# Designed miniproteins, single chains, continued (2), part 65

Each design is a single chain, and the fold is of that chain. pLDDT is the mean over its residues in the fold that is shown.

## One batch from the design tools (miniprotein)

Design m6225
Fold by ESMFold2-Fast:
Structure m6225 (fold): chain A 87 residues (1-87)
Amino acid sequence: SALGKIQMDMTIGDYERAAKLLEELVKKYPNNAEFYHLLGVAYEGLKKYIEAAKAYQRALELDPNYQMAQQNLAKVEEILAKQGIKL
């Protein structure tokens, strides 16, 4: 399955392939909060913190109670704040 492949890519650190697969999934399923959360995790693995934060924000727009997305967004916002970047 696509999700199984993404989970494997994340486990082995292949964040580039995971991000590419997730970018296609969010285009196909734009209302799926889990896919935006996973896309954020993949971007975070690539140290693309601005893109990660935007993906987590989108997951929270779709599911405001998505605890993992809230925690990961807070972590990424702290990283960006230490770099002087505002979202």
Scores: mean pLDDT 87

Design m6226
Fold by ESMFold2-Fast:
Structure m6226 (fold): chain A 110 residues (1-110)
Amino acid sequence: SKEKKFEEVFKLLEEIEDLVNKAYEAYKAGKYEEAQKLMEEAIKLLEKATELAKEMVPEYSEEIEELAKKMKELLKKLADPKASLEEVAKAVEEIRELLIKLYDILKEGL
């Protein structure tokens, strides 16, 4: 049902936020391999959330795809040992903002 898909997408967005926060903590601790694994898990969940979101609100499919692409590029910074802590912190903040935008699109499309 549409309601079950909505609940599934919100759960995925919450799991993505948790993984992003855990990846950031791992990055700050110098655990780059752990940060990489958490980032890869977050991207996998983001791809699933993106497909479900496009099914729920097809009129916003292009906007959802653009938000997902931006989030994927930012997520890659959480596993980049060449990135500064400032760059990673900014990426985490931008990911949170993009997740909120995706949440708002889903709410408006209902």
Scores: mean pLDDT 85

Design m6227
Fold by ESMFold2-Fast:
Structure m6227 (fold): chain A 63 residues (1-63)
Amino acid sequence: SPLLEEKLQEMRDLLDELGVPQSMKDFILSTLRRQLTRLLEQGREQEADDLFENVKKGVRASA
């Protein structure tokens, strides 16, 4: 999904900016991919956006 890949690229860029280790980046991205894929497959696009924004806030707070 173009929307899924766009969100995952934004997350990759954020994790790179914050200097997150590769193993942690892989874990965050794989988990986020699974969760966003499920929501988008169910047509729950707004909930997918909300989840993505909450994960970004959590990542920024943890850095």
Scores: mean pLDDT 85

Design m6228
Fold by ESMFold2-Fast:
Structure m6228 (fold): chain A 82 residues (1-82)
Amino acid sequence: MELSDEERVRRVVELLGSEDPETRERAAIALGGGLIGSPSAARALERVGGVEKLRELLTDEDPRVRAAAESALRALERALAL
């Protein structure tokens, strides 16, 4: 259901902006996992502007956050067959 996916994705994308690096890492991991086999979740992420926020995390101060963001973006590419 598109509305429920979008609402869930919006909530998790908000956590990508947390001041707590552990929260940012967990949010990126959760997005990556949710994208596996889910083109609908991938399209929802694009629509809510979550892709740009994940790209910003590639330059995060915490190396674990950077790794989680890279993994999530790779999952997005696979879900969109890019």
Scores: mean pLDDT 79

Design m6229
Fold by ESMFold2-Fast:
Structure m6229 (fold): chain A 117 residues (1-117)
Amino acid sequence: SLLEEARALTDEEIERLRREVEEVVAETAERLARTTDQAERDALLEETRERVGRPLALIALREGLKNGLSLEEVIARLGDEAVALREEGDRGLARAAGLVGAKSEIVALLEAQRAAA
């Protein structure tokens, strides 16, 4: 499961995932800055959501586990951060798209755990 994967990751592997996410967010922000067409902007944000959603979910779960947070609390934090970041320009929009992807991954995990109970 995604939670077992997050528990098994080393601090070095988490740091690598953080670097990969930051590179994709920076790339997307630069592409958004050059794009005025709304459909193309929406496609870039959707692409970013797919590319970094799972890495961001693993990072968020690892941080949540270290801080004793529930899955519901991690989901709420990701949602709140995404809303705040949408107003921070193109880089904020790119990061928010990734956080929405991460939230979707963790919601699916929570729903799977509830269905198994």
Scores: mean pLDDT 89

Design m6230
Fold by ESMFold2-Fast:
Structure m6230 (fold): chain A 119 residues (1-119)
Amino acid sequence: APAPPVVVVGVVIAPKDSGLTPEQLRKLAEEIARKIARELGLEDQLHLVDSAADPEKGVGAAVYSTRDEPLAKVEGDKVTVEGGRVYLGLRDLSTGQEARAEFDAAAFGGKVELEVEGS
């Protein structure tokens, strides 16, 4: 049987006065996702699917997937995942704290929408 698809989501939250650009927020979110990918031993199997940033809200997000088909998308402060085993990492840059979550998209009816609020 083929391996189940894996989706890795990296999220960063920054203070409104951080001065971080959209590109910097996206790159920081990608770093969190790649860190999770390395911990899972999947760094060579994961492809960047989508990334976005909202500097007014201080939010960046990046999504990687083991599948060629798009299982996830990012729209500003929203991340939508439509399948797979999901690993989420979030870093709050104001506190340096990290949060992690792991779940199956199927447990939420096959579609999960994550909304990220700035601090």
Scores: mean pLDDT 78

Design m6231
Fold by ESMFold2-Fast:
Structure m6231 (fold): chain A 95 residues (1-95)
Amino acid sequence: EKDKKVDELLKKIEEERAELEREGRLTPDLLEQMEAAKKVLEYIRNDDLEKAREVLKELYEKAAEKAKKELSEEEKEEVEKKIEEILEELKKYLE
């Protein structure tokens, strides 16, 4: 069941990517986000929550670097909270 739900989500990500690419709307940032989402789903499938957190954290850090901004302590706490919320929702959905 969990594997089937992960496969369904991965398929939806690939379908959305193909549609955006066909429309000329697939930006490098969107592609990076979609690749990160696929990695997170695979790590959750394997119960590797630490690696899933690392992927999400790296995604946020790359976004900050592209904005030429250093994350404040408050912003880092907000990011950590969002990452945990995302992981909890995904784990709940994949149950």
Scores: mean pLDDT 78

Design m6232
Fold by ESMFold2-Fast:
Structure m6232 (fold): chain A 85 residues (1-85)
Amino acid sequence: SAELEETKAALSPLVAAYLEAYANKDADALVDTLREILERHIELAKETGELSVEELKERLRKELEELAKVLGMTEIAEKFKAWID
């Protein structure tokens, strides 16, 4: 879909930046990049109309927090990217 293609194009450099920040242990860059990734995901949800923005935002926060506890930050970034693929 056009929405998915646009989101993938926008998120690819953001995911790369997130992984680089993680490798460099740059906490500020990690937070900024992850926040921007979440914002793009919310924009996609608005276009599809499947969930309210608030519901999607809460769902994504819970999922990312749980994954951070279990899998680690790199794994979270990879899974988020895979969801879009």
Scores: mean pLDDT 60

Design m6233
Fold by ESMFold2-Fast:
Structure m6233 (fold): chain A 63 residues (1-63)
Amino acid sequence: GPSEEELDREVWEALALMEIAFARKNDGPAAAAETARRWSKKLREQGYFDLAEELDRLAEELA
């Protein structure tokens, strides 16, 4: 199958936002912020800099 690095920006954004929402619902806003920071780091390493910055801002708002 295709590498996860070959997924488009929209799929990466959807996966990140789903995991962040799930963390917020189950473990609260601090856990959601940590999840957002983890995804931001991963997406930055994959070259999705704009999406990574959006998730960094979301993490600051959740904390």
Scores: mean pLDDT 81

Design m6234
Fold by ESMFold2-Fast:
Structure m6234 (fold): chain A 68 residues (1-68)
Amino acid sequence: MSNEEIAEEITKKAIEKLEENGIILSEKQKQSLFDMVMALLTDEKLSKEQAELLVNSLVDIFIEDEKK
């Protein structure tokens, strides 16, 4: 898989998890999330597993804060 395909998959899963918890991202926010994941894979050279773990941790923190 290309880094672009991996980033698309990770971004889609993150958006789905946020939407399941009532958090709807704008088009600009979705693009920013994708760009962040791409930077993690291309610039920071993280593995798919490392990028997924980091993004999932950030999503979980954001969901916890929004539920208060």
Scores: mean pLDDT 80

Design m6235
Fold by ESMFold2-Fast:
Structure m6235 (fold): chain A 120 residues (1-120)
Amino acid sequence: MVKTKTAEYEATAELKAPGDTATIDVPAQLPVKKGERVTVEVEVENLTDGKLRVTASAAMPGSVATGEAEVEKGKKARITLTLDTPAERDGDVVGVSITVEALEPVDQAKLKVKVTITAE
């Protein structure tokens, strides 16, 4: 039986100069069972008045996956993360972290984020 958890939210982060980074809290976690394989899809819409680099990371004990995308003003990017090892034990939790970097001068990054975690 396929388990999925989806969270959609708007996030803001203060970025003072190009190259500044901020980590955005992701209110999506999925407990898994031993042997389940995990895929995470992160869709980001850049509502900031400037270009951003978005790095997404998904982790559980024994497995981590990372991906990045550069997102132009008003555009969307999708990052798909596949954890390459199955869950090692029941009750492990998949956590997702998103880091945003300013590629142009912006005072505040504004994003619309959709995270979908699937375990099979």
Scores: mean pLDDT 78

Design m6236
Fold by ESMFold2-Fast:
Structure m6236 (fold): chain A 110 residues (1-110)
Amino acid sequence: MKKMREEIERLMREVERYSSPEQRRLLREIHRLVEKAIKKLEEEIKKLEAQYPSLDPAQQRQAVARIVALELRKIGLMTELYLIYRNVLEGKLSLEDLRKRLEEIKRTVE
């Protein structure tokens, strides 16, 4: 995760230099939504961790499985954000593709 965040920050700096204003607007909105989704997942994990000591063994197994699923979802969101930035810089994503990605991410943040 730390290396991925550092790479995303590097890609963000390159996007400011080499992308159109509309691409930057869409990427900022995508980034904002991804960070909001990650924050929500982190809040859910903290609630499960706080409840864990008071749970029975069956509930503890379910809580661990849920925490693992939430952590994997965070990794997936960061990986998607990294790939979006990289593909924009490589000219592999059009403005149409970015608009589609924004709508998909909006749906995911629900």
Scores: mean pLDDT 84

Design m6237
Fold by ESMFold2-Fast:
Structure m6237 (fold): chain A 70 residues (1-70)
Amino acid sequence: MEEVEKLIEEAKEAAKSKDYQKLVDIINRLVSLKLTDEQIERLKKALLEAGFDEKTVEKIYNYIKKKVES
């Protein structure tokens, strides 16, 4: 799913730029695509690599999991 991979890269760039509004918009798009567990893990790794702290990444991960599983 090329679209999910592009959105994960865009999320990583938004995180690096500390553009939190853009990051939220990208995360909401990813949620609408019903991410698999593997894709959510890739997003988590990308955000950690972008320099986000683990606590913030965990909050984002839990938000996505809750929305996708609902």
Scores: mean pLDDT 78

Design m6238
Fold by ESMFold2-Fast:
Structure m6238 (fold): chain A 80 residues (1-80)
Amino acid sequence: SEVERARAEVDRALAELQELAKKNPKYGDELIEGVRGAVGAGNPEAVREVADLIAKYTNSEEARRVGDRLVEAVERLRAA
């Protein structure tokens, strides 16, 4: 189903983004808790803000792409 597909993508993108955030030793734990909280709340705007911070602090285009996937997946879950 669309819901199952969106949930699987949220889980996958969240796991990837958490691994990327761990590469920042100063803010990694805070960023991980922030993105988990935003995803748990089903708030794509908050997910976007934290994902952008992860991309900024890791200086990673991969983090930007994974963040975009996570935001889109959370939006699809909210719409379903």
Scores: mean pLDDT 85

Design m6239
Fold by ESMFold2-Fast:
Structure m6239 (fold): chain A 75 residues (1-75)
Amino acid sequence: MEEKERREKAEELREKGKELIEKGKKIKETIDWYVNVMRVIPDSHPIKSEMEKKAEELEKKGKELIREAEELLKE
């Protein structure tokens, strides 16, 4: 694989990873807003734990993509 192609793939993986991490953080921030600020969802509600779990999965996937990009560039 040419060096240019490796760099382009690494950049794409980094951007996608960053987007997934941002989506996860936004979900956590949104659920925190509804629970602690708006108080329309109780802290014990199952939807809170489910949304937090989904957000964590997105952040984990995003971090994995960023790590894959770093390995591709040997950083």
Scores: mean pLDDT 78

Design m6240
Fold by ESMFold2-Fast:
Structure m6240 (fold): chain A 126 residues (1-126)
Amino acid sequence: LISQALSQAQQALQYAQQALDIIQKNKDKISKDSAGEIIKLLQDALSLVQRALQAAQDLPEVSSLLQQVGQLLQQSIDLAQEAKNNVKDDEKNKESGEKALDEVGAQISALRDSLNDLIAAINALK
């Protein structure tokens, strides 16, 4: 149970880091493809967090942290979807696209910190 929740949280952290790497590579140029990759990674991470919530139902402290992580993931997905939609209008929206990527990056960084806190909390339960 605890080992399963830990494994899922660690995998979600890896997906969040991959999303940050894509943002860094595309800092100067947003594309629908790169935004789609970010959205998919965050959706995969959210699926893992939802499974971890089911595994940790008897651990209220861990469940609370997983719920917070899930909320941050959903906010990150929403921002990434907004960034993807803004790519369509091209030249005028380049600055808007860069700002949207910065906001997504900041949100994923907060998510990474929350996932590290979750991993530490799970490890404390042994």
Scores: mean pLDDT 72

Design m6241
Fold by ESMFold2-Fast:
Structure m6241 (fold): chain A 80 residues (1-80)
Amino acid sequence: MSEKEEFLRLAEEAVRNVKKIHPELYEETVKIIQEIAERFDEMTEEERKEVLSVLRDLANAKTPEQIKEAIEKLKEILER
């Protein structure tokens, strides 16, 4: 898969898991992921790998605390 295709797949899995584990953060997570999607092609290789890693963390999160921490990391990437 292309990195963009992997991003879209992981984003879908991440959003689904957030809705299940921490539904109150669902709308914020969707908004953050949409902003990242708009900037994805402008990101460095390192930034893209970091985004994919955090999306995997979100998709595999088991607790609300893990969801919150991963979302905070995505926000930090967006501020760069």
Scores: mean pLDDT 83

Design m6242
Fold by ESMFold2-Fast:
Structure m6242 (fold): chain A 57 residues (1-57)
Amino acid sequence: DALERAIELVRQGRLDEAGVLLVLSGRDDLAALLTEMVRAGHSPEEIAAALERALAA
């Protein structure tokens, strides 16, 4: 699943690559969340946790 790969990229600090992967996977909602959290100054750990919660829900 591309979501697992995107979360791993976020943990590695590869936020731009994670965003591209989410868009290519049809998860524009999660790509928008990632972009908003980056602009708001959230850490990679906080962003990864948010994506993990979205995946688990």
Scores: mean pLDDT 83

Design m6243
Fold by ESMFold2-Fast:
Structure m6243 (fold): chain A 59 residues (1-59)
Amino acid sequence: SKFEDLASDEARAEAQRLFAEGDELLKSDNIKDIQRGVGLYLRGIGILVDSALKARQSE
């Protein structure tokens, strides 16, 4: 997706760290840890979106 190319290398690295942390939580058999892992994935996606939007904004 073109959206991924718009994110900075820094944003991609930060999102990757959050995805890695989330992946560890998602391996848990505890529902609370799984919910937290999903939250980290959403946060990582948000960082990528924010970075892409900043690259496109002229305001």
Scores: mean pLDDT 78

Design m6244
Fold by ESMFold2-Fast:
Structure m6244 (fold): chain A 113 residues (1-113)
Amino acid sequence: STKEEAINLVDAHLNLIRQATVAGYRAMLEKKMSEEEIIRALRNTIESMRENVLEILKEYGLLSEEVKKKIDDIFDETEKRLEEAVRNKASVEEIEQILIEMNKRILKVIEDS
């Protein structure tokens, strides 16, 4: 139950922030923000997601050093993928897919813990 509750909270949190991030990316493109400004905004959002996910896992007693490393690696890889996508003029749909894949990978780490 504890693990299931943590998974449900992490999934809900990541889904909410993904929707906001996708809408934000669309708005940043419409405003013709620079690649560097968009990358900085996305990086800040990913770091906020990371902090919230790690806090949920800590509160539920699921944050081992191994789990933390795997979660950190997923967020680090996602930041790199988002930066590359922005520099390659990625669509809103491409950004959304990167975030959906991140969410699935994070949930799998928690499920397998």
Scores: mean pLDDT 91

Design m6245
Fold by ESMFold2-Fast:
Structure m6245 (fold): chain A 56 residues (1-56)
Amino acid sequence: SLREEVEAAGERTREMRRNYELAKKNMSPEVADLAGRALKRSEDEYRRLRRELEES
């Protein structure tokens, strides 16, 4: 269901944020940049799905 997709996207976004914070502290700038882009994409998908849920 759309609600389950929103919850899954939220969990993915939290995981990407943890990875990004870890990468900034312990990894190379290139790895941190890659993690930041992954987080941004995850946040964008979460926002899109959440809007769809609110309008359903």
Scores: mean pLDDT 85

Design m6246
Fold by ESMFold2-Fast:
Structure m6246 (fold): chain A 68 residues (1-68)
Amino acid sequence: SVDDLQRELSRLLTQLQQLIADKAPDSEIEKTVSRLAEVLGRLSGLSPEETERLRRELLDWALQQRDA
């Protein structure tokens, strides 16, 4: 359901914020970003290509925030 996806989105956003704050390894950030992009893509009705672009953009952003 949409409610289940929104709950998962909130959990993944909190997890990503914690990983960034803790300066987690690339692999942990990448896994969380991949799941986050999938959930966002489903909620927003994105194509597979748009979801993959979102994943790459989110990963680049998250790694930059971690290393700031």
Scores: mean pLDDT 89

Design m6247
Fold by ESMFold2-Fast:
Structure m6247 (fold): chain A 89 residues (1-89)
Amino acid sequence: VTVTVEVVEVEAWGTQVEVRVRLSGFEGHEVTLTLRDAAALGVKEWAMAIAKSGEGLLALVTDTEAQARAVAERLRADPSLIAAEARPA
């Protein structure tokens, strides 16, 4: 099953990066947002929330504000690093 993810906004807040996404084709599925190469990017923890509307938020945690800013810039340059995996609910 193919779920489409669109990265709408990426913002760095201290040691955290908040990524807002929009999902399509997700109805009737459990969706997990993933970050490719998370460990290589310095992301040590992450959490997600997805609304029934298809709006999603991914929060990424790094060790330093400099790493958070670097992650945000990398994601703005390459939004395809954010992926959505769908499984039947």
Scores: mean pLDDT 79

Design m6248
Fold by ESMFold2-Fast:
Structure m6248 (fold): chain A 61 residues (1-61)
Amino acid sequence: MSEEQIQSAIELAKSIKESNPSLSDETIIALIEQYLRTQEGASEEEVAEMRKRIREELAKM
């Protein structure tokens, strides 16, 4: 997974949280994870790294 794809996933997660502040960070992460696995064909290792980075960024909001 490229750095651009990771940044796009982070921005998507932030956008979801801003639009849906009642959703938990874990729910947002699960939605992005499912998207990456089914639409982008991301590997389990790429999904795990992306999950960590999204969790860190959402926790800062």
Scores: mean pLDDT 78

Design m6249
Fold by ESMFold2-Fast:
Structure m6249 (fold): chain A 68 residues (1-68)
Amino acid sequence: MSGLEAAEHKILELYLAGRITPEQASEAGKAAEYYYRTGDEEAALERLLAAGLTREQAEEIIRAVREG
C-alpha cells in the first residue's frame, strides 16, 4: 500500500467516525498528496491544521504518508 493510500484510509476512518467534516476530509486529502509529492512536512502539517484538524489527527496522517 502506498503512503498516500494509507493516509486516505486514515482520513476516511476519521470522517466515518464523525471526527472531521467532508470539507476537512477533502482538504486533508490535498495536504497528504502535497506531502507525498514534495516531502514538505512543515507545509503539509500547516495545511492540515488550517483545515481544522487537531495536531494529533494531522500527525497521524503525515505518519501514514511517511510510513505506508
Scores: mean pLDDT 86

Design m6250
Fold by ESMFold2-Fast:
Structure m6250 (fold): chain A 100 residues (1-100)
Amino acid sequence: MTPIERLRELVERIREAHEKGDVDGVLQAAREFVKELKDIIENENPTKEEIQEMLRLADEVLEVLRSIDVSKLTKEQGLEARKIFEELVEIKGKLIDKLN
């Protein structure tokens, strides 16, 4: 399995957990997505096409996180969701910089 295929599988896991109302499942898979994305950026030399796909997948994860009703989350879930969101925004900036 390629790193990009792993990211796609994680996005699918996030969507499935979200459809089931499994917030912990969404946050766990999103955390794994962030970790995998950071590993690719630090240890790999992704092509421009791979960077564009990573940006698209990151936007899909951000869209799921934005759709979560924060008022229904525990404090711990809300903090984790915010941390994941902030880390993804930072990573997106780094990916955009690599396209230049």
Scores: mean pLDDT 86

Design m6251
Fold by ESMFold2-Fast:
Structure m6251 (fold): chain A 91 residues (1-91)
Amino acid sequence: SMELEEKAKKLEEEFKKALEEGDTDRALESVQGLIDLGEEAEKRGDYELARKIYERALEAAKEVLKVTDDVTRAIGLILRAIGNLLDLELK
């Protein structure tokens, strides 16, 4: 879905701005938004788009882990993205 791809792009732009501003909570919210969007793509049967979004979410979660004090939340997001990617491999 072009709509979901555009939403993912906006979340990635928001993530980048949040990191530039030192707003790690907003960066973590953007990563959660990407995971949620990937789950929406998966629910629609778009497994290729879901995988792409989950991979982007995983990279974003790894990046925010380097700078956040909320290490538990960042690790939780990494594990959720990995789990969702693994589930897609089984489909």
Scores: mean pLDDT 89

Design m6252
Fold by ESMFold2-Fast:
Structure m6252 (fold): chain A 86 residues (1-86)
Amino acid sequence: SMRKQIEIEILESFALMSLSVILQDPETPEEVKKLVREAADAIQAGDYDKALKLLDEAIEKAKDNPEIVKMLEVAKKLVEKAKELA
């Protein structure tokens, strides 16, 4: 369905935007930025399972930063919805 493809593209775009904000924050730990970059690459490749695993690892590494955790959780929910539609 063309509608499902458009919805997937919107969800992916919003997930990538959320991850971009995390990457631009100078207070984000480098280990979290590395995982976020790898997750963004996985999203762009359509590898949602890999993206979700990397986002879960990023959330665990970011646990001392509740604002970053919340943004990662938003990205994770968007990727989960994209996977459900794919």
Scores: mean pLDDT 88

Design m6253
Fold by ESMFold2-Fast:
Structure m6253 (fold): chain A 94 residues (1-94)
Amino acid sequence: SELVELARKAIELFRKAPEGGVDALKEAIETLQKVYELAKKRSPRLADIAQAALDLATKAYELMEKGPENKEAVQRAVDAAVRALETLLREAES
């Protein structure tokens, strides 16, 4: 499933993003936007989960751009986005 493959890729990119900086987080978000597009076509529930992950990832991006003092908040937002994507994977495989 393209949705499952892209969601797994997004999780891997998000796990690397806090250390990779703004460009790494941007790549993770771009991959997640593709997940959201596929989720919208598959079910409202998967779309809602992907949207929640996008909202968290966008917050992480804004915090990361503001400076290194936000590293802990960025990590928490990224971890929450990963948890949402792990939920999406479980729902998509059922």
Scores: mean pLDDT 88

Design m6254
Fold by ESMFold2-Fast:
Parts: C-alpha cells; structure tokens; sequence
Structure m6254 (fold): chain A 93 residues (1-93)
C-alpha cells in the first residue's frame, strides 16, 4: 500500500526528534525545528501533487542547504539531516 501523508509526516517527526537529540545549542535546535516545518510542507506538496521522488528530493535538499548556509550549521549536522531526509524520501515516496 502507498504510505499515507500522516505516515510520512510521522516518519519526519521521528527523524527530527533524533536530529534534535544530537544538537546542543538553542540556535541549532531552532534551525532544525524551522527546517522540519519547511520539509513537512515540501513532503505534503510532493505527495499531493504526485511529484517524481527525485524532484521532491531535490527540493528538500535545496531547502536543507539554503538553511545550512543562512545559519552556518556545522557540516556534520547538515550531512546528517541530508542523509536522514534522503533515506526517508527513498523509503516512503
């Protein structure tokens, strides 16, 4: 069965919780929370518009990289977010 939007968003919430458990600063936490909200909108649009998985992935990675550049996120944190979101999209979309 195709996963529901609710299942995909629950998976993203789980990814966000794991990433948040590794961050030690309030600044990094705020950026990760803002990015999780943006990624929910991207995933909802990808599913509801039936976008190709690769297009949704490209949009999500662009959003992650833009936020990382704007807020000077550590490279290791950015790579962890990119890997987790890529794995989520590959599994559920």
Amino acid sequence: AMPSVEEILAALDEVAARILSTVETERERAVVEALAAALKDILIEGVTRKLPKEETKEIALAAIRAMARRHDLPEELTEAIEAAVTALIDKYL
Scores: mean pLDDT 82

Design m6255
Fold by ESMFold2-Fast:
Structure m6255 (fold): chain A 64 residues (1-64)
Amino acid sequence: MQRELAEKFGLPQSTVSKVLRLRRENPTKPLSEIAKEVGVSVETILEIEIEEGIRLIEEAVKKF
């Protein structure tokens, strides 16, 4: 999962993992602050979250 996202965006796996962890641990924190902390753009965070969201929806649908 994180490896696939890292390869798609050309980012280190550690960077993708940090983004997802910070969003999970700080759900109310603005994306701009997380982007600044990780050293990526807000657009990159949104792209990562969209891909992860699609994956979670696909996985949830398979359970029905």
Scores: mean pLDDT 72

Design m6256
Fold by ESMFold2-Fast:
Structure m6256 (fold): chain A 84 residues (1-84)
Amino acid sequence: TEEQARRAGDAAGGYAMGAAVSGLTKEQMKEHGYQGALDAGAPSEEAARRAGNAAGDVTYKSGIGTVDGRAAQEEARRAALEAA
């Protein structure tokens, strides 16, 4: 559902940001985002993976100390909705 995709995106962004502030790699940010999306009940495995990838990419691009959690969550929501 749209609500499930939205929650998955929000969680993916939060988990990816957590990985970033912990100094983890881009790939780890994507994996943490993916796990966040799954924990939030993403509507499918594909939706979770797309949300995690989107959140990780945005978070990594923002750089350590300039992480825009809102942007990561928004892009992750879009990715999850496209896959739902």
Scores: mean pLDDT 77

Design m6257
Fold by ESMFold2-Fast:
Structure m6257 (fold): chain A 79 residues (1-79)
Amino acid sequence: GEKEKKIEELVKKMYELVKRMLGVTDPDEQVQLSEELIQLVNEYSELLGLPKPESRAEAFQLLRDQLLKAGLMRPLPRP
């Protein structure tokens, strides 16, 4: 449904922001991307009816779990 589509879009947006953060060297751009990522994680948590993460580390752990479930992050190399 529309809710599942929004969840998938948020997960993909978070993944793209993380990828960009790893590739960018400008500290101002990294700060902006980090703030955008936190906003997306908060929106994602609200959409699922989950409590908002209390820390950046908790937010990233939640993000990693969701990216793995969506198949947007590989845990191990393919055999």
Scores: mean pLDDT 69

Design m6258
Fold by ESMFold2-Fast:
Order: structure tokens, then C-alpha cells, then sequence
Structure m6258 (fold): chain A 75 residues (1-75)
């Protein structure tokens, strides 16, 4: 059975960590890839033995709050 699972992680950053993320704003693709990899690992933990495919990955920085969102398909 195929199922789409949304994996969201919210991280509260220090001022120094936020400055680092802002300094790497041009590396958005790399951050999206990291979010996708984290979502895949989380889905594999929740569904041992299933096939996991990353469909979408994004991140958003609002103030000091970093939100990563991955959508994975579990089969």
C-alpha cells in the first residue's frame, strides 16, 4: 500500500545559528536536500522494511524558527 507521509521539523535557532543560515541563503537547494534526507530517515524509522521516496522538501526561516518540511511516499 502506498502512503504519503508529511515529516515536519521545527527547530528554534540561536542568533548565531540563524546568522549562519542567512549567510547560506544562496544554498537553498542544499538545505532542501538535507530536509529531504532527514524526512526519509524519519519515515524509514516509522516504517521499517518499507520503500521510501522523497517527493518534496522545503525549509522556511521565520525569525529564529527554522521549519523543515518533507513529503515522502512509503510503499
Amino acid sequence: MSEEVVVERVVELSEAERAEVEAHADEQEGFNEAVGAAAELEARKAHPGAEVEVLEASFELKGNTLTGRGVVRVT
Scores: mean pLDDT 74

